# Designs tried in a protein design run: designed miniproteins, single chains, continued (5). Part 44

Each design is a single chain, and the fold is of that chain. pLDDT is the mean over its residues in the fold that is shown.

## One batch from the design tools (miniprotein)

Design m17502
Fold by ESMFold2-Fast:
Structure m17502 (fold): chain A 87 residues (1-87)
Amino acid sequence: MSPEEEIRFGSIVTSLAMTAVSLLKSGDPKEEEAAKKMLELVDRMVEIDDPAEAVELARKFLEEMIKNGTPKIQRLAAIFLKDIEEM
């Protein structure tokens, strides 16, 4: 847990939440379901006191989205996963 890590954590949480909101407005049931899971992840991340543990939870979730998601969801998850791996 570093000052740099806390700033990046906030950025990741915000980006995930904004992406989920966009997916909810798509009208595609699969994108809406993925968006609901992303919002649930964001809620869990902000409740975890240790940002490193929250980021690890997000990484595992994003790996699952790459494995089982639609092509659009897989691309979004890959972008977020790469950003997390740079931390």
Scores: mean pLDDT 77

Design m17503
Fold by ESMFold2-Fast:
Structure m17503 (fold): chain A 83 residues (1-83)
Amino acid sequence: SDLEAARETLRRAEEIVRRGEAEGRREEGIREALRLLAERAEELGDGLLAEAYRAVAESDDIEAANRAAVEAQLPKAEELYAK
């Protein structure tokens, strides 16, 4: 089901973030996870959510982008960043 596929994608995204943090590459890990979530959102037909995830992932300053995402109410992107 789409829900099961979404859970698997979230698990992989969390794994990417944890790996990046352990390697001292937290920002890169967050960008990779956000790109994965964007790809999945697009596959599910949610182009606006996919665009939001890509915008955060492609920012030059991931912390400033996360602050903007919070202001824009992008809770899924925020959850991955705020860990």
Scores: mean pLDDT 65

Design m17504
Fold by ESMFold2-Fast:
Structure m17504 (fold): chain A 71 residues (1-71)
Amino acid sequence: SLREKLQQILDEMKPQMSPELYEEVKKVIDQLLETGDLQGGMRRLHQIGVDHGKLDLGSLLAQRVADVVAE
């Protein structure tokens, strides 16, 4: 399922995230699953990367989420 694929991304990326960053990303994923707003979700993931000084991580998360949702 989409939820399972997104949870796998979160679990795989968790070691690269602080607890605070993980919770922010999880909240964006939960909102994306509830609303289907892919563009909004991608923007929020990118912004999290900016806010936490981890632009590459934010971009990678947004890309992986977009790839899974676009299936």
Scores: mean pLDDT 81

Design m17505
Fold by ESMFold2-Fast:
Structure m17505 (fold): chain A 71 residues (1-71)
Amino acid sequence: LVEEARAKGEEYVKLAEADISKADEYREQLRDVMAELTEEALKKGEAEGKMVAGIEQEALNRIENVKKKLE
């Protein structure tokens, strides 16, 4: 789950870097994917749920920073 969350975070950050005009769409898609992974991780343990949530926030911040660099 944690490794899957990291892979999804990297995937969506790269998609946003390739097409910044869709960055907001990729952020919403990432939130939906991470919400499911976080729920599954929480069923395994609170610590894993927190790790997945942290990975989501890092990836969302990276997408936001990609947008800001071009503005």
Scores: mean pLDDT 79

Design m17506
Fold by ESMFold2-Fast:
Structure m17506 (fold): chain A 86 residues (1-86)
Amino acid sequence: SAIEEAIRKIAEASRYASKALSGEVLKRVMELLKAAVHALLSGDVERAIAHAEEALRLLEEEGDQKDPNVQKAIEALREAIRILRE
């Protein structure tokens, strides 16, 4: 399903974020990604998109844009958001 595919992409973003980020920024991103998955499992697609978009914003603002792991986390999360909007 689209929801299962989006959850896989959020998990992919989580793995790459864990390789690229540390400390408070990593904690905030991981909390948002966890909240997005929880919202999807609860059937709240709109809330999941909002949490995913906030995590994307943090990756773009706080992540090292030259780090391939940041780039892959952003790509995976953008794909999750795209799937959820279809």
Scores: mean pLDDT 90

Design m17507
Fold by ESMFold2-Fast:
Structure m17507 (fold): chain A 92 residues (1-92)
Amino acid sequence: KEELIRKAEEIAERIAAEGVKAGVRVDPEELEAALAALRESLIAAGVPEEVARAYVEELRRAIEAINAGDEEGAREAARRAARLHVEAALAR
């Protein structure tokens, strides 16, 4: 589960940092498909459903903020996603 969470964290950090600077637009259908796959992978790796759901929700907010050109919102959502990751890792 550490490996999956780290991969998700790296993706979130890269998307937030590079996406905002580059003005990237993510297709909503591709976003939902990727988030659904990530959620399923996290649950399969032993992450509690509530934590996986919360994490994916913050990632969705970050990418939606990037699509809207909201740098501050993107940074905040990415930070919350990272926090959920750290809290999950420290829980056991």
Scores: mean pLDDT 73

Design m17508
Fold by ESMFold2-Fast:
Structure m17508 (fold): chain A 77 residues (1-77)
Amino acid sequence: EKEKIKKEIAEEALRELEEKARGLTDPAQAERVAQMLATEFGAKLIEKGISLSDASKATQELLKRALELVRRILAEQ
């Protein structure tokens, strides 16, 4: 159940990032948006009772995916 919650919250965060990044042209601004959403993701995991260690690892993996997504969106322009 906790793994399913992690996946659902991660997918929601990445979808929100895609929407917010769609109008961005500055790589630095896009990176800041990705970092902000990763921070919010980590906080949501802790609120759902996931340990600080597990939340930290999941947040690092989400940030990696978020930066990849942002770079892809910018490259498509």
Scores: mean pLDDT 79

Design m17509
Fold by ESMFold2-Fast:
Structure m17509 (fold): chain A 79 residues (1-79)
Amino acid sequence: MEEAERLAEEAVRLAREAAALAAEAQAAGLPPPQEALDLAREAERLLREAVELAGKVSEEAKEAVKERGAAVAAEAAAA
């Protein structure tokens, strides 16, 4: 679980950073910068790895990691 937790935390951190960059661009009337898109993609990759690892421990852990990351990623995509 430690590795899955670490990957999930990293994914959430990158997704929030991407969302912040996208929100700043939107406030300025600009499209999201490529950096924000790249961070969002990396967050999705790390989340997928975290979900896979958590799934090896329990179904409940897998769903918790998936929903947490998905919520943050959705915020980034909505900006």
Scores: mean pLDDT 73

Design m17510
Fold by ESMFold2-Fast:
Structure m17510 (fold): chain A 94 residues (1-94)
Amino acid sequence: MKEEIIELFKKAQEAIREGKYLEAAEYLKEAAELLVKLAEENPEEVKPFLPLLEEGIKVLEELSKVVKEEEKPYLEETIEFLKEALEKIKKILE
């Protein structure tokens, strides 16, 4: 799980560099789903990934301003999903 999360963040960064914003959003969504599971199973291990998830959200919010109108709804839906996942993880860590 931890190694899979690292690979998904790496793939998201690579997709962003290539202008593949929908693919980047999908990788970040998959990483967030695994991070929620990791937080429920091993809360101590999720903490190093929180800055990466927060940065991913900021990057997608910036990209939502420049993507094609056809792609914007999916990006906005993914951003909302990531924010909800982050809040759920923070609640588990409290």
Scores: mean pLDDT 85

Design m17511
Fold by ESMFold2-Fast:
Structure m17511 (fold): chain A 87 residues (1-87)
Amino acid sequence: MSADPEERAKWARERGKKGKDTSAIKPLIDALKNDPSDEVRKAAAEAIGEIAKEVDVSEAIEPLKEAVENDESEEVKEAAKEALEVI
């Protein structure tokens, strides 16, 4: 994965646009929980929400709930809430 937060966020957004890329779910959950960049965590939550429209991503429910409660960024919290609405 790129050291550049912009490139990591772009990667996450591109995986969301593919919709059915289940191989991206675990890396996106990892990014949502552990990436130091708010932009990357927001992009990961948004991408999980997009993939959830096409496939079952129930494994993301707990990480998304944790982000809603504990993330420092209001934008990340909002993205995680929106993702939970489509699961």
Scores: mean pLDDT 81

Design m17512
Fold by ESMFold2-Fast:
Structure m17512 (fold): chain A 70 residues (1-70)
Amino acid sequence: GPVTDAVIEALAAIGRRHGERGLAAAAVAGQSGDPRAAPGLTPEQVAALHAASPEELSAAFRRAAERAGL
């Protein structure tokens, strides 16, 4: 799917730096397609999240939270 391991690692980095609030902002960025909502993601990474299925998004955010220790 459109969410690569590099996108999951970028989400994990946001989680490590900003916690659950950072991941929530990243989810808003993915839903809106606006990278300004999550400054830790590139426009291409936001586009990948926006194109993802609900299952792929749930798996990606779960993996990111796990990597971040959340």
Scores: mean pLDDT 83

Design m17513
Fold by ESMFold2-Fast:
Structure m17513 (fold): chain A 78 residues (1-78)
Amino acid sequence: MIDEMQEVLEKLPDLSVDEARRAVEEMQKKADALLRELRAQYDDPSLSAEQKRQIAVEMATVLALTSGAYVELKIKER
């Protein structure tokens, strides 16, 4: 979930390159699964505009955390 993804990002500086690579790969897999679920929820016609905005914010947060973790990994690999 988002909290777990944020915890991974916070731990990345303390991990070895190999540990960081595994953590980012697992994070990306979980992010892909979560984004599929959020997209399905967004397509529910019974949701209010406010509920849809909340889902969009969650999707944006997942993308931001995943992108941040990927950038940190690439910097760490140098």
Scores: mean pLDDT 82

Design m17514
Fold by ESMFold2-Fast:
Structure m17514 (fold): chain A 102 residues (1-102)
Amino acid sequence: ALEAELEERRAAVEARVAAEQARLDALAASTPVSARNQQLLADLRDLIAQRRALADEILALRRRYPALDPAQQREAERRIAVLESALGLLDAAIDFLFAQLE
């Protein structure tokens, strides 16, 4: 069912965000103070926030999808594909920045 699928997707997003926020908070507490490390921590916060926003947009589009006409559904599918590709790039960037701080 659509609602069960959307809830599973939302739960996965929230779990990942919570885990990354905990990891970020731990790094912020233990990372040596420097301009480089401060910028990397700021970049991580921004990327995590951007990924959450994109994930939320995907969930909103999926929820609206059954009520859309066929042309709107095709546009929503294209938008979701673009957003999912962007999420993959953000995942790679977040992992890279965490590695730079650890």
Scores: mean pLDDT 84

Design m17515
Fold by ESMFold2-Fast:
Structure m17515 (fold): chain A 82 residues (1-82)
Amino acid sequence: GEKYIITAQVVFEDGKVYITPDLEAEFGEEVTIEHPELAEPVTYTVRKEDIGKTVNLGEVTAKDGKKATVYVTVRRKDPLAP
C-alpha cells in the first residue's frame, strides 16, 4: 500500500517545542504519538485531505499539568523526494 511519513510536533504552553522522529504508516493505519512529558499518548490515522498538510490534533495535558498542542505533518513516502 502507499506509505506516509508522519512527523509530530508538540508545542507546550511555555513555548517549548518537541519534534518526534518520523513515523511510517499506511492509509487507515493508526499511529501513536508518545513523548516523555505527555500525560497520555495521542493517536492519529492518516486522512486523504491531510496529505501534504500540517494538522492540529488539539490540546493535551502534559505530566506536570501544563497544556500542550499536538500537530502532525503528513507526507507521502517517496524514495526520490528530498
Scores: mean pLDDT 78

Design m17516
Fold by ESMFold2-Fast:
Structure m17516 (fold): chain A 58 residues (1-58)
Amino acid sequence: AEVEALEQAARNARTAADIVEKQAKDSGDKGNEGMAKKVRELADEYEARAQALRDAQA
C-alpha cells in the first residue's frame, strides 16, 4: 500500500510537470519551467522512497 502510494505520487508528479512545461511553452512563461523541474525532483524522491521500502520488505 505505501509503496504503491509513493509510486502513484511519482507518476502524478511527472504528469503535472509535463502539463506545466507545455503551458510554459505555449505562454512563454519561464517561471513554469523552473516549477516543472522542482516537481520532477519530488517525483524522483518518491521513487527512491518506494524502492527503499521494497528493499526493507525483502
Scores: mean pLDDT 77

Design m17517
Fold by ESMFold2-Fast:
Structure m17517 (fold): chain A 106 residues (1-106)
Amino acid sequence: SLRSQAQQLFRQGGLYYLQRDYQLASQYYSQSIDLYSSLGDNVNLSSGLYSLGLSYYNLRDYQSSVRSFQRSLSLDPNNTDSLTLLGQSLQNLGQLSLSQQYLQQS
């Protein structure tokens, strides 16, 4: 099923993340996110976007991490880890005022 494929891709992304292969982790998480999005599974989509954001953050791709964390927060506003990492990503991009706003919410 598409759900089983999405779960397998997400799990594989997690294994690459643990190996610190953030590039492969981001690729597998992106594929999983596409499937969860097509399934309307907002809970797993939010979790996938958070994991994708973490992978981009570790790659120092702060622009992509900001986009992933913002999308995760739109689906799960109570994810304080996403707020903190969004703030830190914005700080790395020199967006200091916006970073401060998100960090104060965390």
Scores: mean pLDDT 91

Design m17518
Fold by ESMFold2-Fast:
Structure m17518 (fold): chain A 97 residues (1-97)
Amino acid sequence: SKEEEARRIANEAADRVRDILTEKAGLPLFEADRIAGYVRDALLKAYENPEKAEEYIQEAIDRLKKLGDEGTPEQKKAFEEAIKIVREAAEKILSLL
């Protein structure tokens, strides 16, 4: 179903974000998991609320950008990679709408 596909896209994006934040940004697993969970929730909310989908996605991107800007240069680069993953996943979610 489209619901199962949306959940798969959101989970895969969250897993990739977690891995980048632990491996490249050096974040503790608990913090990377929390951020990944936020990304997953934002993508699922976009699917569940098509009229606000772009708003939920942009809010998630803005939060990742802020976290990157507050970190080291290496962390900023890792968050920029995470934002790219979110944008790619968002395009897939929007294609289901």
Scores: mean pLDDT 89

Design m17519
Fold by ESMFold2-Fast:
Structure m17519 (fold): chain A 72 residues (1-72)
Amino acid sequence: MAAAEEAAARAAGEAAAEEIERFTGKKLEADLLTDEGDQKMLEALSSLPKEDQLAATRAAQEAAEEAYRAAA
């Protein structure tokens, strides 16, 4: 259902942003559901060590799966 997919995308973006902000100490100021927001997140992830990139990716994946399950 579209609502579950939207919830999953939202949760994934928020979880990734929280991990990036935790590692960098800087708040991401982008709409995480836009192409611009996605690009800023990718740039921020690319600036992190590999371990932190994996942590952010895992947090996003887990949040997306949880939100999808809750909304479905």
Scores: mean pLDDT 72

Design m17520
Fold by ESMFold2-Fast:
Order: structure tokens, then sequence, then C-alpha cells
Structure m17520 (fold): chain A 78 residues (1-78)
């Protein structure tokens, strides 16, 4: 369904961020937890909540910017 396709796209983008070897262990753990939370999400609102929790935990400005952009893209789909 639309939610499953949206989840897949968001998880693929988070996995792309995780390929950056310069990520701190804290930022890496926050993104990995976001993927787990998104896999359990039932709708776009729960995807946004998972991403927002990760945003509060990450310290890297580039990761923060990319998470904010993903949240805005998901909001347009909900």
Amino acid sequence: GKTEELKKKVIERLNELLKDPSLSPQDRAALEQAIKDIEKAKNGVEIILALSRALKQVTNPKVQKELKEIIEEVRKEV
C-alpha cells in the first residue's frame, strides 16, 4: 500500500545516511532506531514521529538537515 511504499523510501534514505563512515556512534544508533520504529509504523504520522525522535538525538548538522527534509517530504504524502 501507499504507507508500505513510503516506509521503504524513507528507510532507503536513512540507510544511505548510514553509509557515511564519519557518523558518530550516537548519530548512527539514532538512525538505526528510527529504521526500527519506521518498520513498525502504521501510517505517515508514526513515520514522522520516528524521524522527529531521531532528529532530537542526532548532533551532526548534515544529518539534522536531511532528517528535516525527509520529514517535510513525508508530510506532503500524508
Scores: mean pLDDT 88

Design m17521
Fold by ESMFold2-Fast:
Structure m17521 (fold): chain A 106 residues (1-106)
Amino acid sequence: SHSEKVAKTAAESVRRATEGAVKTALDVGDKKTAEEAEKVGKEYVEKIEKKKGDVKEVLKVVEEFAKDMVKLGKELGDKSKNGATVYSAVSILASGAVTETLLAEK
């Protein structure tokens, strides 16, 4: 169904953004933030699965994921010598998950 396709795209996009954020954290030596990003991503994928029949709720979950991931990106940036670049990279990944889900909703 259309709602199942949207949920699948959302889950795949959240996982991809999470993998990118984990890599960014590991690249700057912050294993704790990498572990937190992986945990956040997993929790949001599980939330998407529970809401798979409701496109609007799936979109809200992905938007909440993006907000939480941007917060982690800011924390990572504040600890990093190239903080603005690190924050921007994570923010782009988080926004990408929202964009992919919106495009699937069409």
Scores: mean pLDDT 86

Design m17522
Fold by ESMFold2-Fast:
Structure m17522 (fold): chain A 56 residues (1-56)
Amino acid sequence: GPAREVGLRLGGEVAALTGEERARAGRAASDQVMAAGADPDEATRYLTLGVIEAQR
C-alpha cells in the first residue's frame, strides 16, 4: 500500500546517511510513513526494509 511504498523509498534515502543526519532523517521519514497510514511498528518495519534493499 502507499505507506509501504513511502517507507521503502525513504528507507533507501536514509541508508545513504550516517550518524545524527541518519537519525534525524529517520524520524522525519517515520512521520511521513505514518501520515501515509502506517502505525509506528509498520513505519519502523517498512523503513528497515527500505534500508536493507538499498544496501543489497
Scores: mean pLDDT 84

Design m17523
Fold by ESMFold2-Fast:
Structure m17523 (fold): chain A 73 residues (1-73)
Amino acid sequence: SSDPEELLDIAGSYGPGNPRGERAIQQLLDMVRSGKITPEELLELARKGLEKNPYSPRLQQLLSFAEQMLEEQ
């Protein structure tokens, strides 16, 4: 899937050791690198995901990546 919200749901649905969740994070990062979404949009997606899954380490990692990308601009 190329839908950022679907990838966010996959990333939040699997435990820290699951490679499917890790691939979903990498796909979201690739979408930022390709210009399909902005770092600001990734930040909002990570926040939205954490509202549903506040204890997800993977979504906390995604938030950190988005914040780092914004600092590089």
Scores: mean pLDDT 80

Design m17524
Fold by ESMFold2-Fast:
Structure m17524 (fold): chain A 90 residues (1-90)
Amino acid sequence: DLAAEIAAMSLDELGELLREEFSRHANDHSPEVIEELRAFLDALRAGIAASPLSPAERERLLATVDWLLEQLDLAERGRKLLEQRQAELL
């Protein structure tokens, strides 16, 4: 399961994978990419809630998920600002 696989990773390895995912949506603020990442994070939170994890692993994963949700929120805000700016120029 994805949640169990992620929990088995080192923080450095997890950080590299998440940095790669962040770079994808940071370079392209397309709604499709943001929606896919949000759905992934929602599924991950549900998996964490349903799966027996150590308190330390749970805290680490939740902190990472919260950080990613903050990045997605910023990406969505950036996209909306760009769309608004583009509309103003038309």
Scores: mean pLDDT 66

Design m17525
Fold by ESMFold2-Fast:
Structure m17525 (fold): chain A 77 residues (1-77)
Amino acid sequence: MALELVQRAVEKAIEAAKTPEQQRALQQAIADSRPSLGDSLESQIKAAIDAIRKALPSLDPEAQKELQKLIEEAEKA
């Protein structure tokens, strides 16, 4: 389901962050999106996707393509 896709996208984004610096940047983007999470599961999913999108430019091109596909699948539902 969408939640599972978001979890996989976050996990792959963390894996794509090969350096501790990239990993911290991704975690920071997720933290910055937390104020928008609220109680809604839909809001949490949207915030996680937005955080990954913000981190995409810092990741490798191959990782960017894989994550974009996962995001599209999660949003297409």
Scores: mean pLDDT 66

Design m17526
Fold by ESMFold2-Fast:
Structure m17526 (fold): chain A 62 residues (1-62)
Amino acid sequence: DDEENAAKIQKVIDNFLRQTTKYIQLAQNDPSMRSTHMSNVSNIFNDMYNSFKDMRERARRL
């Protein structure tokens, strides 16, 4: 169902935005750990990108 798929996509976006914001704030507040926190942000971005890529590929095969 398109509505269910839209809701699932929105939840993925909301979760990654929350996690990304958290680690960016941690990186700003602690420069000594900035590299570690930015690495976590990069991993979150890769997870989000892969989720959207999989959804896009499934939609293209329909």
Scores: mean pLDDT 75

Design m17527
Fold by ESMFold2-Fast:
Structure m17527 (fold): chain A 87 residues (1-87)
Amino acid sequence: SFVDELLAKLDASPDIVKGALEAIREAARRYDRGEITREEFVKLVNAVMEKLDEAYERGEITKEEFDKAYKEIQKLVDEIQARDDAR
């Protein structure tokens, strides 16, 4: 599936924070176009957040980088939810 392909691309990314943010932005664009379901979007967000948590636990990213990425992803998710609530 598209979600699985995007997660595989994230795993291959040399910058997991940048890769995670780009994955969420691409998923948001596809969701806005009706190309993926809300369930697929939520699945991708949860999987990306899990990968960021694992990278932080392994010491691959700093607490500062983790917190910034988490907040930016949460903002993007909140913006999508606000648009859904306005429909």
Scores: mean pLDDT 80

Design m17528
Fold by ESMFold2-Fast:
Structure m17528 (fold): chain A 67 residues (1-67)
Amino acid sequence: GAEAEEKRRFLEYLAGLYGKYLLEVEGAESVEYEVLDEETVRIVYVKDGVRYELVLSREELIEILES
């Protein structure tokens, strides 16, 4: 429904903010993210030649971005 789509769009927005943080502040070489559902996103990034993969909830993303 429309509510589910709105939740996914907001999660995509939060993932984009975190991706920008990883690139600009943490010095990541690349960032990719995929919204898996209304509450979860997968983020993959490379830093210093090491690949990191995170599966984060909406609540975890908000907590990270507010820290």
Scores: mean pLDDT 84

Design m17529
Fold by ESMFold2-Fast:
Structure m17529 (fold): chain A 94 residues (1-94)
Amino acid sequence: MPEIAELPESVPEEVREALLELARRLYELLQKYNFDPDKWSAEMQQRLDEIAQRAGAELARLYFVEHASREELEEVFRRALEEVEKLLKEAQAS
């Protein structure tokens, strides 16, 4: 999520910090699976982007609609990471 670094200060700090933490954990997961973007098809890249967009939208919804705490936002991280790990395992099997 390179664009997360460009989020304006008007984005609530809790949401901003949550998105940055998600990006950090995703990077660690990609490193664990020796992720090589050059070996991924456009379809695999699109699926990764869809997972990231869905997680980002859920984080924003929880903050703006449900006023969720940081701890509640961390539940979204775990689910997003599970989806990405499944995608990485499928990519390695192909």
Scores: mean pLDDT 69

Design m17530
Fold by ESMFold2-Fast:
Structure m17530 (fold): chain A 88 residues (1-88)
Amino acid sequence: SLETIRRALEEAAPSLEAIERAASPEQVQQLDQRLLQLMKQAMEKIEKGDEEGALKAVSEALRTAAEVAESVGLEDEAAHLRRLAEEL
């Protein structure tokens, strides 16, 4: 549901803020572009009634953010983002 996606994104926000502070501007730009692409895909899936596809797109976004977090040494944030992705 949209509520499930909203809660996951709200819970992800502190970890995303930590990534923004720790990562290079180039890493932040690349992550932002990928997250926007995946969120656009999620919205398109919702509009077509494909809720499972939307959840998979959001899960992929959270896993992508987790990989960036891990790459800059934010292991706790990476684990948190992966857990949120698994709960979708």
Scores: mean pLDDT 86

Design m17531
Fold by ESMFold2-Fast:
Structure m17531 (fold): chain A 104 residues (1-104)
Amino acid sequence: SMVDEAMALLERLRAFIESQPNPTVDEILAAVAETLRALGFSDAAVDRILAALRLPSSANPLAGLSRRERWALLAIGMALAGLTPSREQFEASFRLTEERDARR
């Protein structure tokens, strides 16, 4: 499922971040890209997700992303924030993110 895929992405990125004492932005983005490709995301999808991560908070990073890509973006954001959500917390956070996007 998309939830299981996004949870796997979160766990892999969290493990990478925890293994590095002070990772650079470029090292984090490279790890994100490699993990997404390993999970079967296309190069175009990887590019869209990475572009969304580089946008300022005032921009709408969810515009033009598929549901699968939105799950991946949430997982990456949570990993970067050092969060360790349960499956239920992660699903609830995705619903809140979708509600925010729908109100625009």
Scores: mean pLDDT 77

Design m17532
Fold by ESMFold2-Fast:
Structure m17532 (fold): chain A 102 residues (1-102)
Amino acid sequence: ADEADERAQAQALADLLREKAATTDDPEVKANYEALATVLRAFAEGVRRSALDAAGNEISGDGATRSMSEESLANLEKAEAAVLAHEAPAREELLREREELE
Protein backbone atom coordinates (compact mmCIF):
# COMPACT_ATOMS: atom_id res chain seq x y z
CA ALA A 1 0.00 0.00 0.00
CA ASP A 2 1.23 3.45 -0.93
CA GLU A 3 -0.06 7.01 -0.88
CA ALA A 4 -2.03 6.26 -4.04
CA ASP A 5 -3.86 3.45 -2.22
CA GLU A 6 -4.67 5.72 0.72
CA ARG A 7 -6.00 8.39 -1.61
CA ALA A 8 -8.00 5.82 -3.58
CA GLN A 9 -9.57 4.50 -0.36
CA ALA A 10 -10.58 8.00 0.74
CA GLN A 11 -12.00 8.79 -2.71
CA ALA A 12 -13.89 5.48 -2.82
CA LEU A 13 -15.54 6.21 0.53
CA ALA A 14 -16.34 9.76 -0.58
CA ASP A 15 -17.92 8.38 -3.77
CA LEU A 16 -20.01 5.95 -1.71
CA LEU A 17 -21.27 8.78 0.49
CA ARG A 18 -22.13 10.90 -2.56
CA GLU A 19 -24.07 7.96 -4.00
CA LYS A 20 -25.97 7.67 -0.70
CA ALA A 21 -26.72 11.40 -0.85
CA ALA A 22 -28.03 11.07 -4.41
CA THR A 23 -30.48 8.28 -3.46
CA THR A 24 -31.81 10.09 -0.37
CA ASP A 25 -34.83 12.41 -0.59
CA ASP A 26 -34.35 13.82 2.92
CA PRO A 27 -32.42 17.10 2.50
CA GLU A 28 -30.91 16.90 6.00
CA VAL A 29 -29.60 13.37 5.46
CA LYS A 30 -28.37 14.36 2.01
CA ALA A 31 -26.47 17.33 3.44
CA ASN A 32 -24.82 15.10 6.06
CA TYR A 33 -23.56 12.63 3.46
CA GLU A 34 -22.31 15.46 1.22
CA ALA A 35 -20.45 17.06 4.14
CA LEU A 36 -18.71 13.76 4.96
CA ALA A 37 -17.80 13.25 1.30
CA THR A 38 -16.24 16.73 1.20
CA VAL A 39 -14.08 15.94 4.24
CA LEU A 40 -12.85 12.70 2.66
CA ARG A 41 -11.98 14.50 -0.58
CA ALA A 42 -9.85 16.91 1.45
CA PHE A 43 -7.87 13.93 2.79
CA ALA A 44 -7.23 12.53 -0.64
CA GLU A 45 -5.88 15.92 -1.69
CA GLY A 46 -3.89 16.29 1.54
CA VAL A 47 -2.08 12.99 1.08
CA ARG A 48 -1.10 13.93 -2.47
CA ARG A 49 0.15 17.37 -1.43
CA SER A 50 2.22 15.84 1.36
CA ALA A 51 3.99 13.59 -1.16
CA LEU A 52 4.86 16.53 -3.41
CA ASP A 53 6.11 18.60 -0.46
CA ALA A 54 8.41 15.80 0.66
CA ALA A 55 9.89 15.57 -2.84
CA GLY A 56 10.40 19.32 -3.08
CA ASN A 57 11.97 19.79 0.35
CA GLU A 58 13.99 16.55 0.44
CA ILE A 59 12.05 15.57 3.55
CA SER A 60 11.47 11.91 4.35
CA GLY A 61 8.26 11.05 2.55
CA ASP A 62 7.52 8.44 5.19
CA GLY A 63 7.55 11.06 7.93
CA ALA A 64 5.37 13.56 6.11
CA THR A 65 2.88 10.99 4.79
CA ARG A 66 2.69 9.32 8.20
CA SER A 67 1.48 12.57 9.81
CA MET A 68 -1.07 13.11 7.05
CA SER A 69 -2.14 9.47 7.26
CA GLU A 70 -2.83 9.82 11.00
CA GLU A 71 -5.06 12.85 10.38
CA SER A 72 -6.74 11.06 7.46
CA LEU A 73 -7.39 7.95 9.56
CA ALA A 74 -8.83 9.98 12.45
CA ASN A 75 -11.21 11.83 10.13
CA LEU A 76 -12.12 8.65 8.24
CA GLU A 77 -12.98 7.03 11.57
CA LYS A 78 -15.17 10.01 12.49
CA ALA A 79 -16.90 9.92 9.09
CA GLU A 80 -17.53 6.16 9.36
CA ALA A 81 -18.86 6.55 12.91
CA ALA A 82 -21.24 9.29 11.75
CA VAL A 83 -22.54 7.18 8.84
CA LEU A 84 -22.95 4.11 11.05
CA ALA A 85 -24.75 6.08 13.77
CA HIS A 86 -27.10 7.53 11.15
CA GLU A 87 -27.88 4.15 9.52
CA ALA A 88 -27.65 1.89 12.59
CA PRO A 89 -31.35 2.09 13.59
CA ALA A 90 -32.54 1.24 10.07
CA ARG A 91 -30.02 -1.60 9.76
CA GLU A 92 -31.10 -3.15 13.06
CA GLU A 93 -34.77 -2.94 12.10
CA LEU A 94 -34.13 -4.55 8.70
CA LEU A 95 -32.18 -7.40 10.33
CA ARG A 96 -35.02 -8.01 12.78
CA GLU A 97 -37.58 -8.02 9.97
CA ARG A 98 -35.56 -10.51 7.92
CA GLU A 99 -35.14 -12.79 10.95
CA GLU A 100 -38.92 -12.87 11.44
CA LEU A 101 -39.18 -14.20 7.90
CA GLU A 102 -38.25 -17.78 7.11
Scores: mean pLDDT 56

Design m17533
Fold by ESMFold2-Fast:
Structure m17533 (fold): chain A 78 residues (1-78)
Amino acid sequence: SMEDKKLEAFEKNVKLTIDSLKELSKHLTPEQKELMAKRVIENLKKMAEELKKSLTPEQQARIDELYKKAVEEIEKLL
């Protein structure tokens, strides 16, 4: 379904974002990493909330779990 494709796209976007942050973080100061992490987390939150508007409650819960896991992985880079 279109909703399944949206979920898959979000999962792939989250993975690419985290992989990019891991690579970029090797070249940043602690202060720069904190600023970048904050911006990325806020952007992912906005994307998740917007996506959830067109999804079922069960799919919304899956988005919430993906977002939570992404935040945890990003925070581990700090």
Scores: mean pLDDT 85

Design m17534
Fold by ESMFold2-Fast:
Structure m17534 (fold): chain A 102 residues (1-102)
Amino acid sequence: SVEEQVVKAIVLLSEGYSVREVAKRLGISQATLSRRAKEFFGVSPSDLPKVIPPELVELGKKVLAGEATQQDLEDTRQRLLDAGYHPELVERITELLSKLLK
């Protein structure tokens, strides 16, 4: 799914893979990855690790592994809001992750 590819891109970019390598691993073009980064987060793919909290990257890894629960999403969401992260960013990522739990 698009949602799964976006979460995988976030994880791989946070692990230090280049935009080119991430696009190759996902089987998509760099143009597609760039468009999705702008549509979901308003940033270039190379800037994703700078705007996405490490806690959400770790949650993304758990979601992709099938180990995350709805409670994990809610707890992480509340913790990030309490820590002063932008509500729009937190809601966008947690909604994306929740779609992968269904």
Scores: mean pLDDT 83

Design m17535
Fold by ESMFold2-Fast:
Structure m17535 (fold): chain A 78 residues (1-78)
Amino acid sequence: SMAAEAEQWRQALLDAYRQGLETARRDPEGAPGAAETLRGLGRWAADKVPEYRDELLKLGEEYVREIEEEAARLLAAA
């Protein structure tokens, strides 16, 4: 079902977010690359499950914001 597929994409976005957050913590100046990868995944997921498009795009952008905020915090502390 589309609902089950949407849940799989939510999990994929969460996994990408966790990886992006780890990347930002290791190399905050590299965070833009991780953010763009996550944005791309969000757009791809939204295209695959159009009934959940707005939800998946919002989730991806929320995760991107958190990665960017973490990187900014670390850069300010350096």
Scores: mean pLDDT 85

